# Designed miniproteins, single chains, continued (5): the designs that were tried, part 50

Each design is a single chain, and the fold is of that chain. pLDDT is the mean over its residues in the fold that is shown.

## One batch from the design tools (miniprotein)

Design m17719
Fold by ESMFold2-Fast:
Structure m17719 (fold): chain A 72 residues (1-72)
Amino acid sequence: SGMEAIKKQAEDLAAQLQAAIAAGDTAKVHALMAQYRASDRDLQLELQDILVERSKQRFAAQRAAEEARRAG
């Protein structure tokens, strides 16, 4: 389906952005952000959802570690 293709493209774009940021490749980050802005709304929304979900996962892991520390 079209949504499956959009999800894959959003995942690929998210991975490329994270890799470029980690590498300090500002030119590539700029190019990827330009690609994101030029993308259709469905892809933009899917990428946003992926980033939000990844943020929730990192936050949940951090909170679990903090609660374990405070409880012991």
Scores: mean pLDDT 78

Design m17720
Fold by ESMFold2-Fast:
Structure m17720 (fold): chain A 76 residues (1-76)
Amino acid sequence: MEAIVQKLLELGEAPEVAQKIAELAEGDVEKALAVAGLLQNIPPEQALAILEELQDVYKADPLAFLQRLLEIQQSL
């Protein structure tokens, strides 16, 4: 988990967002980087809110969660 947070911070993610992404990715670096990429053009405050609101979607269907993030990014 710490290694993923470190990588996300190095890519310019806000600490709160980096930690939330790492928690949802459950140690999967590729998943964490995919989520970070989909949130690239979203302000940190909005990114954190989106992750917190969609965490239950992720628990039920991780693919639907990633698809929702992609749709949000494409609409920006």
Scores: mean pLDDT 75

Design m17721
Fold by ESMFold2-Fast:
Order: C-alpha cells, then sequence, then structure tokens
Structure m17721 (fold): chain A 87 residues (1-87)
C-alpha cells in the first residue's frame, strides 16, 4: 500500500468517525477502518475507470450533497485533499 493510500484511508476514517459522532452512533474502530479501506479502494478503481478529474469531481459532489457538521465537513475536506494526492 502506498503512503498516499495510507493517508487517504486515515482521512476517510476521520470522516467516518466525525459522521458517526454527528449522528450519535457508536461504531467499532474495526468497522470504521474496514469502511475507510473499502471507500479508498472504490475511489482508486473509479480513478482507473473514468480518470482522476471525473472521479474526484464525483467524490466532491457526493460530499457536498451531505448534511455534515462543521467537524465532519473539515474531515471531508481532508479526505478530498488526500484523494487528490492519490490521483
Amino acid sequence: MSAEEEELIRALAELIRAVAEQEGLEVAEEDIERAARDIAALLKEAIKAVGAEAALARFRAMLASQDLSPEARAAAERALAAAEKLA
């Protein structure tokens, strides 16, 4: 796994935790880490399939459509920045 993939997985895990806190959900760290890895893998495959610009635009649009707390929004921006480094 590349350093860029590790950074993306970490940023996605932070986003998932922030969303769980926003919703008042208690989620196991193992489930958060699995979800972060799955999302990172899907994004990596999307970049291969449709190119970095299109994949990142879709990811950005998806995050923009969510009702996120300020903390979750900050985590989403960090995840997007990490995803841009993967491309």
Scores: mean pLDDT 83

Design m17722
Fold by ESMFold2-Fast:
Structure m17722 (fold): chain A 89 residues (1-89)
Amino acid sequence: MDELRAEYARIVAEAQAKEDAGGLSDAEAVEAARRVAELLARYGLSQLGDEALARLRETLARDAEEHADDPLAQAIVAAAEAVLAELEA
C-alpha cells in the first residue's frame, strides 16, 4: 500500500510540475491518468482470484464498447486490460 501511495504521489507530482511550468498538454494529462489507472489496477487486481480476473476481463470489454468515444475512459480501461493480460499469462 505505501509503495502504491508513493508511486501515485510521484506520478501526480510529475504532472503538477509540468502544469506549473505551463507545459502539461491534454495528451500528457490523459497519459498521467492512464499511468494512475494502471497502478491502481495492478494493486487491486493482484489481490483477486482467477475466476474474478476472468469475469473482470469480460466486464472491461463491455465498458470499453460503452465508452468508445471517451479518450479518458478508453485509457483507463486499456490500462486495466493490460494488467489483466499480464496476470492471466
Scores: mean pLDDT 68

Design m17723
Fold by ESMFold2-Fast:
Structure m17723 (fold): chain A 64 residues (1-64)
Amino acid sequence: SQQELERQIQEVERRGREMLERLRQNMPPWMDDRSLEEMERALREAIRSYREQGHVPEMGPVEL
């Protein structure tokens, strides 16, 4: 259902944002803002694709 899909998408977005925040807080000297921007863009593209296709890949609820 669309409600279940939206819930799954929101969970993916939440986990992705948490991961990106952790990387930004503990970013090593060799990583740059461009890398973080690419990861954020990939996350947004994945979410859009999931919504358009009507499904999200299977995920573990506790995996980061």
Scores: mean pLDDT 72

Design m17724
Fold by ESMFold2-Fast:
Structure m17724 (fold): chain A 55 residues (1-55)
Amino acid sequence: DVKKFQEFARSLGLDIPVDGVEGPDVEIAQALLKRAGYYDGKIDGVVDEEVLKAM
């Protein structure tokens, strides 16, 4: 599921690794996507089913 979020972020032009690791890179991606209006979930560096539904 982390990889699904990372692949989504890359599809929108964010240059992040698709490594399946939660943490600062995911948190930065969440923050950038939220600013762009593509994501309305939590900015916590964690990818769960709630985060995937917020995309």
Scores: mean pLDDT 74

Design m17725
Fold by ESMFold2-Fast:
Structure m17725 (fold): chain A 75 residues (1-75)
Amino acid sequence: MEEERQRALERAEARGQAHLPVIKLANEAYELLKKKYPDMPDLKRNELASRAAVLSYKGGLSVEEAIEKVLAELE
């Protein structure tokens, strides 16, 4: 039981390692959105943060530039 659970956690961590840079960028984007738009609903903030993180990671944009681009697409 514990061995199978440990193996599942190790597999999840190994998959998570590949996404660590994006997760880090998503957390940074979320905190910036929270600071700039404190009244924004959490669900919307998480969606925008995730989108900005992907744009930053793949597009070579800074997190702030990615956030501005995502926000411009909503207006």
Scores: mean pLDDT 71

Design m17726
Fold by ESMFold2-Fast:
Structure m17726 (fold): chain A 76 residues (1-76)
Amino acid sequence: MMSEEELEKLKKEAAWIISSLDIPEEEKQRLLAKLSKVKEFSEEAIELLRKAKEAFLNGDHKEAYELLKKALEETE
């Protein structure tokens, strides 16, 4: 059900959040590498990404990071 445009949009949003988090550069590279391998997101992963974006915009970078990790694990 996810279009290629929706996938690309979600990947760009996730990459923006990852790059903006106050985490080690090696961890950013690891998460971005995982993200680049994603071919589609499950419905659960999409919901986790939505919550991660919301947490990030609210200044809760710790919660955004945890939700991003969980979303990427759902795509393995």
Scores: mean pLDDT 79

Design m17727
Fold by ESMFold2-Fast:
Structure m17727 (fold): chain A 81 residues (1-81)
Amino acid sequence: SLREALEEADRLVREAGEKLKEGKFDEAYELILKAVDILVKAGLPDLAVYVLELAAKAFADAGKDDYAKELLARAEEIRAA
């Protein structure tokens, strides 16, 4: 259901934020991509783009510019679809 998709995506985004604070950048990145996939499949591409843009800023603020660039590239792919 849409509700279950939103609840799971929210949980994954919160967990990604904790991993990012712990310096577990690969785990945080994978959790963000999983949340984004759930949102896109649920028919919420605008929310998926928003999540990607917020995550990209957080990774950039942490000095992880390569991760930020990949997240922004994924956001542009979703916008173009």
Scores: mean pLDDT 91

Design m17728
Fold by ESMFold2-Fast:
Structure m17728 (fold): chain A 83 residues (1-83)
Amino acid sequence: MSPRERAIEEFRLLVVSSAADFLEKHFDGLSVEQFQAEVDSLKLQLEELEKRKSEFSEKLQKLLEETRKKLQALEKKLAERKA
């Protein structure tokens, strides 16, 4: 693993985290289909990042955990909205 590769993963985590925050804030702003597609995309990106969690700083590992928790909460809200 190179320093550049690590920087790219850190950038990806920041993007996923920001997108999750945006979806949480604007939950009622998107259609169910659009919201599900975005959540599914972010979930896949986060799963890829979690495979490299041990390579991250403590601060970034905390951000990864917070982002995972937010996506799980959004997934639950989406399921309730569909029911």
Scores: mean pLDDT 77

Design m17729
Fold by ESMFold2-Fast:
Structure m17729 (fold): chain A 61 residues (1-61)
Amino acid sequence: MDSLRQQSSDLIDQGAKYYKNGDYKKMMELVKKAADLHTQAHPDLPPSSVGGIMDVVKQKV
């Protein structure tokens, strides 16, 4: 079980809910945390950017 990937995915889903509700400050906190966890879950890949995670969040709303 890859808990870091699951945690990152859960934070992205929560961020999308805050984005939809207009809570951009909370959304940005969750996006930054999700980017950090995604980077840790994929050490063989380049570090995930906050912008990349933001694009995923925007696609969910």
Scores: mean pLDDT 75

Design m17730
Fold by ESMFold2-Fast:
Structure m17730 (fold): chain A 100 residues (1-100)
Amino acid sequence: MREEAKKILAELMKERGLSEEEAEEAAEKVLEKLKDVPDEAIAYAAQALLLEELGDTEYAEKVRKAAAEKLGISLEEMNKVVEKVREIIEREIEEVKAKK
């Protein structure tokens, strides 16, 4: 699951304009900052965020709901995980772009 979360995060960051190398490094930093979050929850959050970036907001909502059910948490709690992951991703993307 950790490797899957990293791959999805890197793909999301590439969609946000990072190079493959920048995206891979940033994905590792995001995972390091999310050590207190279960890897499975990170993978689902990253998948939902990737779908939103690609314009499939309806499918992203379905992923959040399915993830909440599978993890045994409320949709509200899953939405908080997604938001936490988003905030960390945005910060890492800003840092990488600032180095250009």
Scores: mean pLDDT 83

Design m17731
Fold by ESMFold2-Fast:
Structure m17731 (fold): chain A 96 residues (1-96)
Amino acid sequence: VLELCRELLRECEELLEAAEAGDLKGVIGLTLRIIGLLIELERELETLTDPRLRELVREFIEAAQELVRAALRGDLEAARAALERLREIVEELEKL
């Protein structure tokens, strides 16, 4: 779970960079990759029994989805806020 969240965080950082650069092809390609990783993370969520870990993973999925939506809208402020939230959740996961 943690390694998949870290991989998603890296892809989300690249998505924000592509959006800031106006790289529409990059935004599309990264969005598709992120969706694939989110599907994998949702599958992993079904196997988790710890309520705190499940809560953090759900919050991570929601923040990643918001980042994707914001990037596709060109809302860089909302995308940056979502990315910061993803970083906070990864830090919380590392403390478990």
Scores: mean pLDDT 86

Design m17732
Fold by ESMFold2-Fast:
Structure m17732 (fold): chain A 71 residues (1-71)
Amino acid sequence: MEEKRARVHRAVAELPLDEAMAVAMYAQGKSLEEIAKALGISVGTVKRYVDRFAERAGMTVEEVAEALRAL
């Protein structure tokens, strides 16, 4: 659990600012549609940002969500 959080924090530090913002909003429990509206991008782009973050963290999207909510 705690090691997963450390991996997530490390992965976030390596992200471009817009991707980091999308991931942070996802961690807050916002839907992909809400994030897309807030950032002025498509839902598909938000999904790709979250998927790419999960790949960098070496985790599934669901594991990333769980780890970020446990902050």
Scores: mean pLDDT 72

Design m17733
Fold by ESMFold2-Fast:
Structure m17733 (fold): chain A 58 residues (1-58)
Amino acid sequence: SLDFEVTLEYTDPEGKKVVIKSTVSAPSLEVAEALAAAEARRLEQEGYTDVKYTVKEL
């Protein structure tokens, strides 16, 4: 497995800008990106807007 830095940026329902960085372990960049995409979709369903993600191999 490899370690990846996932950065999630979004605007909350009250209009506040939020940036979250986390480290995830995954067997590949493809899997790490899939996990980040799933989290972004979850945030969109919860009412967050301007949701963006980036994934960087560590």
Scores: mean pLDDT 85

Design m17734
Fold by ESMFold2-Fast:
Structure m17734 (fold): chain A 97 residues (1-97)
Amino acid sequence: MPKFELVEIRIEEPVEVLTEEGKKVYVVGVHLEVRLDGELNRGGVGLAGPSKEEALELAERFAELVRRYAEEYAENPEELEEEIAKLEKENKELFEK
């Protein structure tokens, strides 16, 4: 199994976006750099909220979850996936209300 090493997490400034329904939302990009078996991989996720503050809070929670995974659960990707799924559900509920 590849060893997971967290190199960098960057949280971007919230960007105002208009949805297809014409609703104003704020999206925060979280960029990740990780090493899998020594190979550098880059990726990211976007977290949306009805306000800049809510979007940033979700982005910071995601970043902290990734850091915790790297330190405590690097060999168990299923736990990270479950926690990300919970965060995505919370983000969706926040966005829909």
Scores: mean pLDDT 71

Design m17735
Fold by ESMFold2-Fast:
Formats: structure tokens, sequence, C-alpha cells
Structure m17735 (fold): chain A 72 residues (1-72)
């Protein structure tokens, strides 16, 4: 389930023009924050795994728009 949510965001970002990727990432993170408001540890873990996946895919510039996991 977590992996599916992360891979959906990764796939969407890969289909998004580079200039728009930060906005798409921000929207996805905000949506997860709202859905996981009662479980901040799960939210932080999911965001951290997403950032690791984005780094592996070469989307590191996009990750700069997200607060560090320790600040979430």
Amino acid sequence: AEEAEIEEVVARLKATPAADQPYVLGEAVDRWRARLADDPARFRARVQRLLERLKAEGLTDTTATVAPPEAL
C-alpha cells in the first residue's frame, strides 16, 4: 500500500515537465499530510521513502522543495 502510493507519485513526476515537478510534489506531500494527520510518524516515513525513490530516479532538484523529514 505504501509502496503503491509512492510509485504513483514517482510515475506522475516522471510524466511532468521539470518546471512543474516541484508543484506536483508539493501537492502530493500536502495530500499525504492531510490523509495521515493522525499518524505523523507514518507520514514522515512515507515522505522519506519518496525522497529516496526520487533521488534514485535522478529527480533530486525536485526534492529540494520538500521540507527535510525531521521537519515534518
Scores: mean pLDDT 74

Design m17736
Fold by ESMFold2-Fast:
Structure m17736 (fold): chain A 77 residues (1-77)
Amino acid sequence: MIEELNKKLSEKIEKIIKESKTDKEKAAKLLEELMKELEIPEEKIKELLELFYKDFEKAMQKLVELIVDIIEKKKKE
């Protein structure tokens, strides 16, 4: 169900944001794990992780765009 997926994704994103304030490396690991669970290609995972260390806000924006795309694809199924 899309609702269950959305809730689970929201909780994981919140955890990443919370960890990013205290432990950037741990937050990056959580972000990598989330992207792997979403079956995001390895190339995109590496790109987003690099951006996460350079520009957190831009990385989070790109993550949201990727998640929206995945949800829209599942919504059509």
Scores: mean pLDDT 76

Design m17737
Fold by ESMFold2-Fast:
Structure m17737 (fold): chain A 80 residues (1-80)
Amino acid sequence: MEALRERLLAVLEREREEAIALLKSLGVAEEEIAALEARFDALRALIEAFDGSDLEGFLRELLERARAIGEAIAAALKRA
């Protein structure tokens, strides 16, 4: 279980860095970038709090939060 958490955190950090770098390069508003960073921080906290109980529920919540981040990125890009 620990190995899964470590892999998820590594993927999250990579995706966060790539997404934020892209948005900054496109001139997306600093406030929207900060809001997206907060969403990534919340997802990190969810992964770090995972103790191996209810894997199905955890993955369902993880996917829902990831979808919300994707929607926020799409909205920011439309406003850039």
Scores: mean pLDDT 81

Design m17738
Fold by ESMFold2-Fast:
Structure m17738 (fold): chain A 91 residues (1-91)
Amino acid sequence: MKRKEEIEKEYKRAKELLPKIIAEAEENLSSLPGEEILEQIDNMPASLSPLLLEYGKKLKEAIENGDLEKLKEIIRELAERLLELRKKKAE
C-alpha cells in the first residue's frame, strides 16, 4: 500500500500548505498580470477535472470584470475543494 501512504503524506502537507498558499495568493493578487492569467485559463487542458474547469471559468469571468473580491473568494473556494478531494483520497 505504498500509494496510500504517499497520498496520506501529500494530504498532510497540502492541509498545512493550502491556508498559506491562499494567504500568499490573496496578498499578491493585485500585482498579478491579468492578461497572463487569462491566457493560462484559456489554455487549460480539457483533461482537467470538471471541478478545475468550472473554477477556471469563474476565475476568468472575475478577472475580465476586474472583480478582485470575487477572484479572492473563488481562489479560497478552489483551495478548500482541492483539500477535501485530497482528504477523500487519503481515506
Scores: mean pLDDT 58

Design m17739
Fold by ESMFold2-Fast:
Structure m17739 (fold): chain A 64 residues (1-64)
Amino acid sequence: MKGKYRVTVLADNAALDMQTGEVLKKGEEFEGELLKEYEDGTMQVEVDGKLYLLDTSKVELEKL
């Protein structure tokens, strides 16, 4: 994968672990690799082997 982003979660329902269904909390920040962008404004990101589904309207993204 070729694009790393710093992700800042702006709302409690902005990021979902795709394997466990756990939702990340507002104020959490992590670095992940972009795997897929969807036309509905959703983005799939990998962090240390975990897959997160992000609502791009509710997260801050910084390209690394």
Scores: mean pLDDT 78

Design m17740
Fold by ESMFold2-Fast:
Structure m17740 (fold): chain A 63 residues (1-63)
Amino acid sequence: SLETIRELKAATAAYAFKKVYPDATQEELDEVVRKGEELADKMTFQEIKKYGEELGKKYKERR
């Protein structure tokens, strides 16, 4: 279903983010999930994964 696909894409973004930024807080992960859900209908799984990775790199560099 579209809802399941949206949830899986959001989880993919969060997983990619956490892989790059292991020290991510639960609040940061929840924010990435929300952003992933918003972008899910506009992006492929590969694009969402890349988005999560890039966002994780930015957060890691700030800390």
Scores: mean pLDDT 84

Design m17741
Fold by ESMFold2-Fast:
Parts: structure tokens; C-alpha cells; sequence
Structure m17741 (fold): chain A 89 residues (1-89)
């Protein structure tokens, strides 16, 4: 029975997306204007990982919501852009 393991893998992918959003928030708070710049490489890595687990939509939405809640609109827009690029299949 692997259903529980597969669900755990989905939860891990979403957790990675939220962790990345937390890193962006921390950088914005501690590095000021420089920390508000989108880290597109980290965003892409997290979303590509989520796509491999079949939870791209859930991971992207969780990351965007967390970033917008933190006031990181430019980073949230970068996540939306990369998400749409990955969804194009």
C-alpha cells in the first residue's frame, strides 16, 4: 500500500514551496530592497519538483498566496510566470 507514501510526497512538495516563500520573506525583511528581487532559479527548482509529484498547481498556489500575504508582489508574479511556463504542457 503506497497511497500514504504518495500523499506524503505531495505534502512534502507543498512544504518545499512554502519553505521557499518563507526564505523570500526573510530575505525581503533582512536584506531590504535587494531581498525583494525574485529568485527565479529557486522558484523554478521548487515548481519543477512539484510538477514531478503531480502537485504543480497546489505548490504554485501555496507559494503565491504566502508571498502575497507577505507583500512580495514581484516575487509572486515571478512564481505565476514560471508556473504558466511549466503548465504549458
Amino acid sequence: MKVSEEEFDRDVAVALALMAAGIFKSDAENKGEEGKKPDEKLIRTVLETAEKFGVLDEAAQAMIDALRSAGLEETAKAVEKIYEELKKK
Scores: mean pLDDT 72

Design m17742
Fold by ESMFold2-Fast:
Structure m17742 (fold): chain A 62 residues (1-62)
Amino acid sequence: SDLDAFLTETRQQLLSLGVPESVANSIVDALRRVADRHGLDAARELGKKILDSVGMLMEKSK
């Protein structure tokens, strides 16, 4: 499904940014709940904001 593809891609992007697997899984689980409650477009919007924020934080970390 489009949701499963989005969640898989988001998980891989988080791992590629150096996010620990446990944290990446927690974020993906949260995005699945957002999609369930508010729809896929809302989950995609939140996912983009999370990836932007995580990318910034991981880049600034030693």
Scores: mean pLDDT 84

Design m17743
Fold by ESMFold2-Fast:
Structure m17743 (fold): chain A 67 residues (1-67)
Amino acid sequence: MEETKKKIEEAKKLLDEGKIREAYRLVVSVMDPETLRKLVEEYRDKPFSEEAMREFVEKAIEILEKK
């Protein structure tokens, strides 16, 4: 739990700095496999772009914070 919260805060900072790929890698590392799989499936149909990756990270952070 503590490790997850720390990584969420780091991901938010990376996102603010425009380091979207680093933030993406960080949130993926703390998500449970089932939630990660569902989120990846949801974004499978979207065009691959930095903006889509930012949206993915923002949604992942929201999910993690509600736990």
Scores: mean pLDDT 75

Design m17744
Fold by ESMFold2-Fast:
Structure m17744 (fold): chain A 91 residues (1-91)
Amino acid sequence: GPYSVEEAEQLKEEGNEAFNNGDYDMAIEKYRQAIVLLKGLKEKTEEINNLLAEAYSNLGNALFSQNNYDGAIKMYEEALKLKPDYEKALN
């Protein structure tokens, strides 16, 4: 519902704050919480898919900053899967 989207946005912003402070462990935890919440939603709207793609990309950046390159690549791949309009524009 709308409150779940707002909660996920708040978790993403808390993750961004932790990332900017160099607290990558906290950033990863907050981004993972946002992803779990968004994936748990029954309805998959464009807004939810955009937020989920952003959360995956941000999680990838935090993992990259901790030298977890394999984890970062997997998160970037998940983010790319959620951008079908961009993929259609390239074909």
Scores: mean pLDDT 82

Design m17745
Fold by ESMFold2-Fast:
Structure m17745 (fold): chain A 95 residues (1-95)
Amino acid sequence: TIVSTLKLPSGGEVIITIKDGKMTVEVKYNGPLSPQDQRFVDSYVTMVEFLQWLKENSDTLVETDELLEQGREYDKSLGTFLGNSGRVTFSLEYV
């Protein structure tokens, strides 16, 4: 089981749990998400999905144009996440 917790600058947190190949997302907020926080959460979820895909496919990776394109897409998502990380706390836990 993998648990990842992200604390947002607006207050609140996002908990992503990966257990037996299944991903669940829990959002703890007081009120509705701002558009900025929602975009941030979407980028974070995309990054976690990519990391899970890499873990499951690491032994079968073939150098293809499709893999390069997917990597470029996730680099953009990671860049957006890291650009905002100075105002958030990130933790990753193996449970």
Scores: mean pLDDT 58

Design m17746
Fold by ESMFold2-Fast:
Order: sequence, then structure tokens, then C-alpha cells
Structure m17746 (fold): chain A 82 residues (1-82)
Amino acid sequence: DPEEIEKIQKLLEKMKEGNALMDKEIARLEAQGDLESAEALRRLQAANEEAMEDYLKNNGDIYDFLLEHISKVVDEELARRA
């Protein structure tokens, strides 16, 4: 099903873009000496990789949930700075 393949490719592309942005932010935090925040972002990347593994096991139905969850976690991290 070409539509399903295209959907999967688009999700993978968004995940890849998100990981690239996280890598840049991790590097920035490490350069500033904020190792704790850098480690927290590394842990988020690891959790995303684990969710990807669950996707491969469960035929992809959880990808929309994964994207929503990542957005929520990022928002919560930003709120914690206050």
C-alpha cells in the first residue's frame, strides 16, 4: 500500500529531524556546561528509540501516539524551567 509506505516515511523523516534538533540542543547545553539538561535530552532520544522498536513489533499503529507524547514531554520540560 503506497499510502501506508508514504505515511511511514514521513513519520521517520519527522523523527530524524527531531533527533537532529535534539543533537544541536545537546551540543549547546554541553558547551554551556549544563550536563544535566544534556543528559535529560539524551534520555529522551533513548526513549524515542525504544518506542520505534515497539512500532516495528506492533505494525506501526503507535506512531501517532509517539509523536503526541514527544510534544507533551518537550512542553513539560519547558514548564519546569519556571
Scores: mean pLDDT 69

Design m17747
Fold by ESMFold2-Fast:
Structure m17747 (fold): chain A 80 residues (1-80)
Amino acid sequence: MLTPEQERLKYQIMHGLERLSAEELVELLLEDFSIEELKEFLKKLKETAEEMEKYNIDPEGLEKIKEFIEILEKKLKEKE
């Protein structure tokens, strides 16, 4: 089961992806947050995705979140 913090994180990402592409959302986050803050965010988001997969929570939303994670992780590696 997702914690209230994980449910909020899922909601925030899904709501962002309704307005922006995954690439656009990642670029926006890179402008507003430090690399260290985004690494911590990525860690929490990966943990949220693992819990969603384990308990079969919102499979369609999980696929979108996984795509977002891959794009964010790739962009963070490019900045190092």
Scores: mean pLDDT 82

Design m17748
Fold by ESMFold2-Fast:
Structure m17748 (fold): chain A 77 residues (1-77)
Amino acid sequence: SAEKQAILDRIFAVLDRIRDIAIKAYPEYAEEIEERTEQLKKWLEQQAKTQSIQTLQNILQQLEDTLAEEEALLAAA
């Protein structure tokens, strides 16, 4: 559905930001971080086929909370 796709697109944007922060912190692991991010995106696309909109919203919220914590740690450094 369009609603599920919109949530998935937002999840992917958050994952890309988390990826960028991780690569900046650990540039020697850039390739592994990129590969893991792509694997997670593929897994989430499969999950979106069977999971409810509510479950995807919960995943998005958890990732947004994680990103906020990571960005707060960067700001404090």
Scores: mean pLDDT 86

Design m17749
Fold by ESMFold2-Fast:
Structure m17749 (fold): chain A 81 residues (1-81)
Amino acid sequence: SHADELLALIGEVDPALAARLAALLAEFQTASPEEQRRLLGEMERLVLQAYMRALAAGREDEAARIAELARKFFEELTAQL
């Protein structure tokens, strides 16, 4: 899934960010619609942090892949709202 690929890739950049994103994703699955919207914002911030860290490390191809996977991941999550 796009979620699994995104988590694996972020884990290569920062394992702690990947762990936090996985925890938020698990919370999202049982959350109310109001909480799901808040959690989406938090997940977007974590993904942006991973993207910025990849860019800062000179890993531009990985940053581009994070952006592409993130687009598909958030499309899948918003379809559940």
Scores: mean pLDDT 87

Design m17750
Fold by ESMFold2-Fast:
Structure m17750 (fold): chain A 93 residues (1-93)
Amino acid sequence: MDELRRLIEEGASNEELAEALQKAAKERGIDLTRKYALEIVRIARRLGEASGVSPEELARILMEVLDVLEEKGVDAPPLILVTEAGLRYALRS
């Protein structure tokens, strides 16, 4: 999470965030392809921009995606993962 937040704050590319997300997923035993991680990051950033979320909030939403992946599996569509993660985050506020 701290690496994801730092990268977002520094204006890292979607590719750099996808790599960081893959590393975080691997620590949890989740194997994400670069293409799949990149699509998750792309969707999360677009929804985050539309919602005015902070870098820390976006990093939290990306970590929530990993929680959803543990529950639903890696074959779930990226849009569904990000939407569910965003809803989980919103319901905690």
Scores: mean pLDDT 80

Design m17751
Fold by ESMFold2-Fast:
Structure m17751 (fold): chain A 80 residues (1-80)
Amino acid sequence: SVAELDAAIEAGDLEAVLAEIDKEYERAKAALNSDATTYTGAVLRLVGTTEHAVLRLERLGRHDLAEEVRRYGEEKLKEL
C-alpha cells in the first residue's frame, strides 16, 4: 500500500521498500496472461511505485537507497 511504502521510505528501510515493489511485480506477473489493459495497468503501477520510492528517497538525501531501488525496479521490469 502507499502508506506502507511511505513508512518504509521515511524509515530508510530498503528491504521493506523492495518488498512493496515485489508486491507490484507479483501483480504484474499474475496479469501476464490477462487482457492487455489489465497487464499494462499492473506494469504501470510497478513503474510508478518504483519512481515514487526513488524520488522520495532522493529528496530525503538517501541517494544510495534510491539507486538500489531504481536498479531493483529496472531488473523486475526486464523480467516482464
Scores: mean pLDDT 87

Design m17752
Fold by ESMFold2-Fast:
Structure m17752 (fold): chain A 82 residues (1-82)
Amino acid sequence: SNRSARDLFDQLRQQANQLIQRAQQVAQTSSPSERERIDRFINDINDLLNNFERALENNDALSMFHYAIGLRYALAELEKLI
């Protein structure tokens, strides 16, 4: 279970890094308001990744799943913006 949670974290982190890189590129040609929205989602995703990693270090399975759900939602919303 802990190994599966680590694998899930690594997968979500890789997906997040790819989307953030693409989002930053899109932000360069976006309006100021759209850039602010993109930056907000990037910050939310980074916060969720940091919280997920802390939950992994603490072996807190419930928090890990909650942050994974939040990450999937935030990633899907960012993808719609770019």
Scores: mean pLDDT 87

Design m17753
Fold by ESMFold2-Fast:
Structure m17753 (fold): chain A 76 residues (1-76)
Amino acid sequence: MPVIVRLTIEAEDAEAVKEAVEALLAADPRVLWFDVRAEGNTVYALVAAESEAAARALAARIGELPGVTAVRAEPV
């Protein structure tokens, strides 16, 4: 069952991290849709993933991106 997850991503350069997050989500076939915005030093993403396991894996991959200092994932 598809899940929607809200990601709160703390970043050293929010615009650069936003671009990297959008590229990562666009490339992953487990992502049904997403919306990403940058505000200050934080990137916010709403992600519809095919499963909870896919959402968890995506949050982990985002946490490995350069310039990401923290990631919080919350189910919607």
Scores: mean pLDDT 85

Design m17754
Fold by ESMFold2-Fast:
Structure m17754 (fold): chain A 92 residues (1-92)
Amino acid sequence: SAIIEELRERMEELLEELRQDLAEARARNASRVEILQIIKEHLQRALELTKEALEKAKADPSIPQEVIDGLENAIETLEKEIEKIEKEIEEL
């Protein structure tokens, strides 16, 4: 579907932006806390994009339930990864 194709494209762009941001931060010897904050911010943006895609998918009756279930699972995974990064920051 167009919703999933747009999400995939935007997620690929976000991942490339993350790779560039991490490379630049490492090149300037950024702290571990700063690196983790960069990762967290990109995960939060990924979560926002996925939630937006889920709302659009739920509004479209042509979208299969399997796709909606997949987006809900992706949201849960992203929220878990964000919590993991937040815990790592707190332990520093």
Scores: mean pLDDT 89

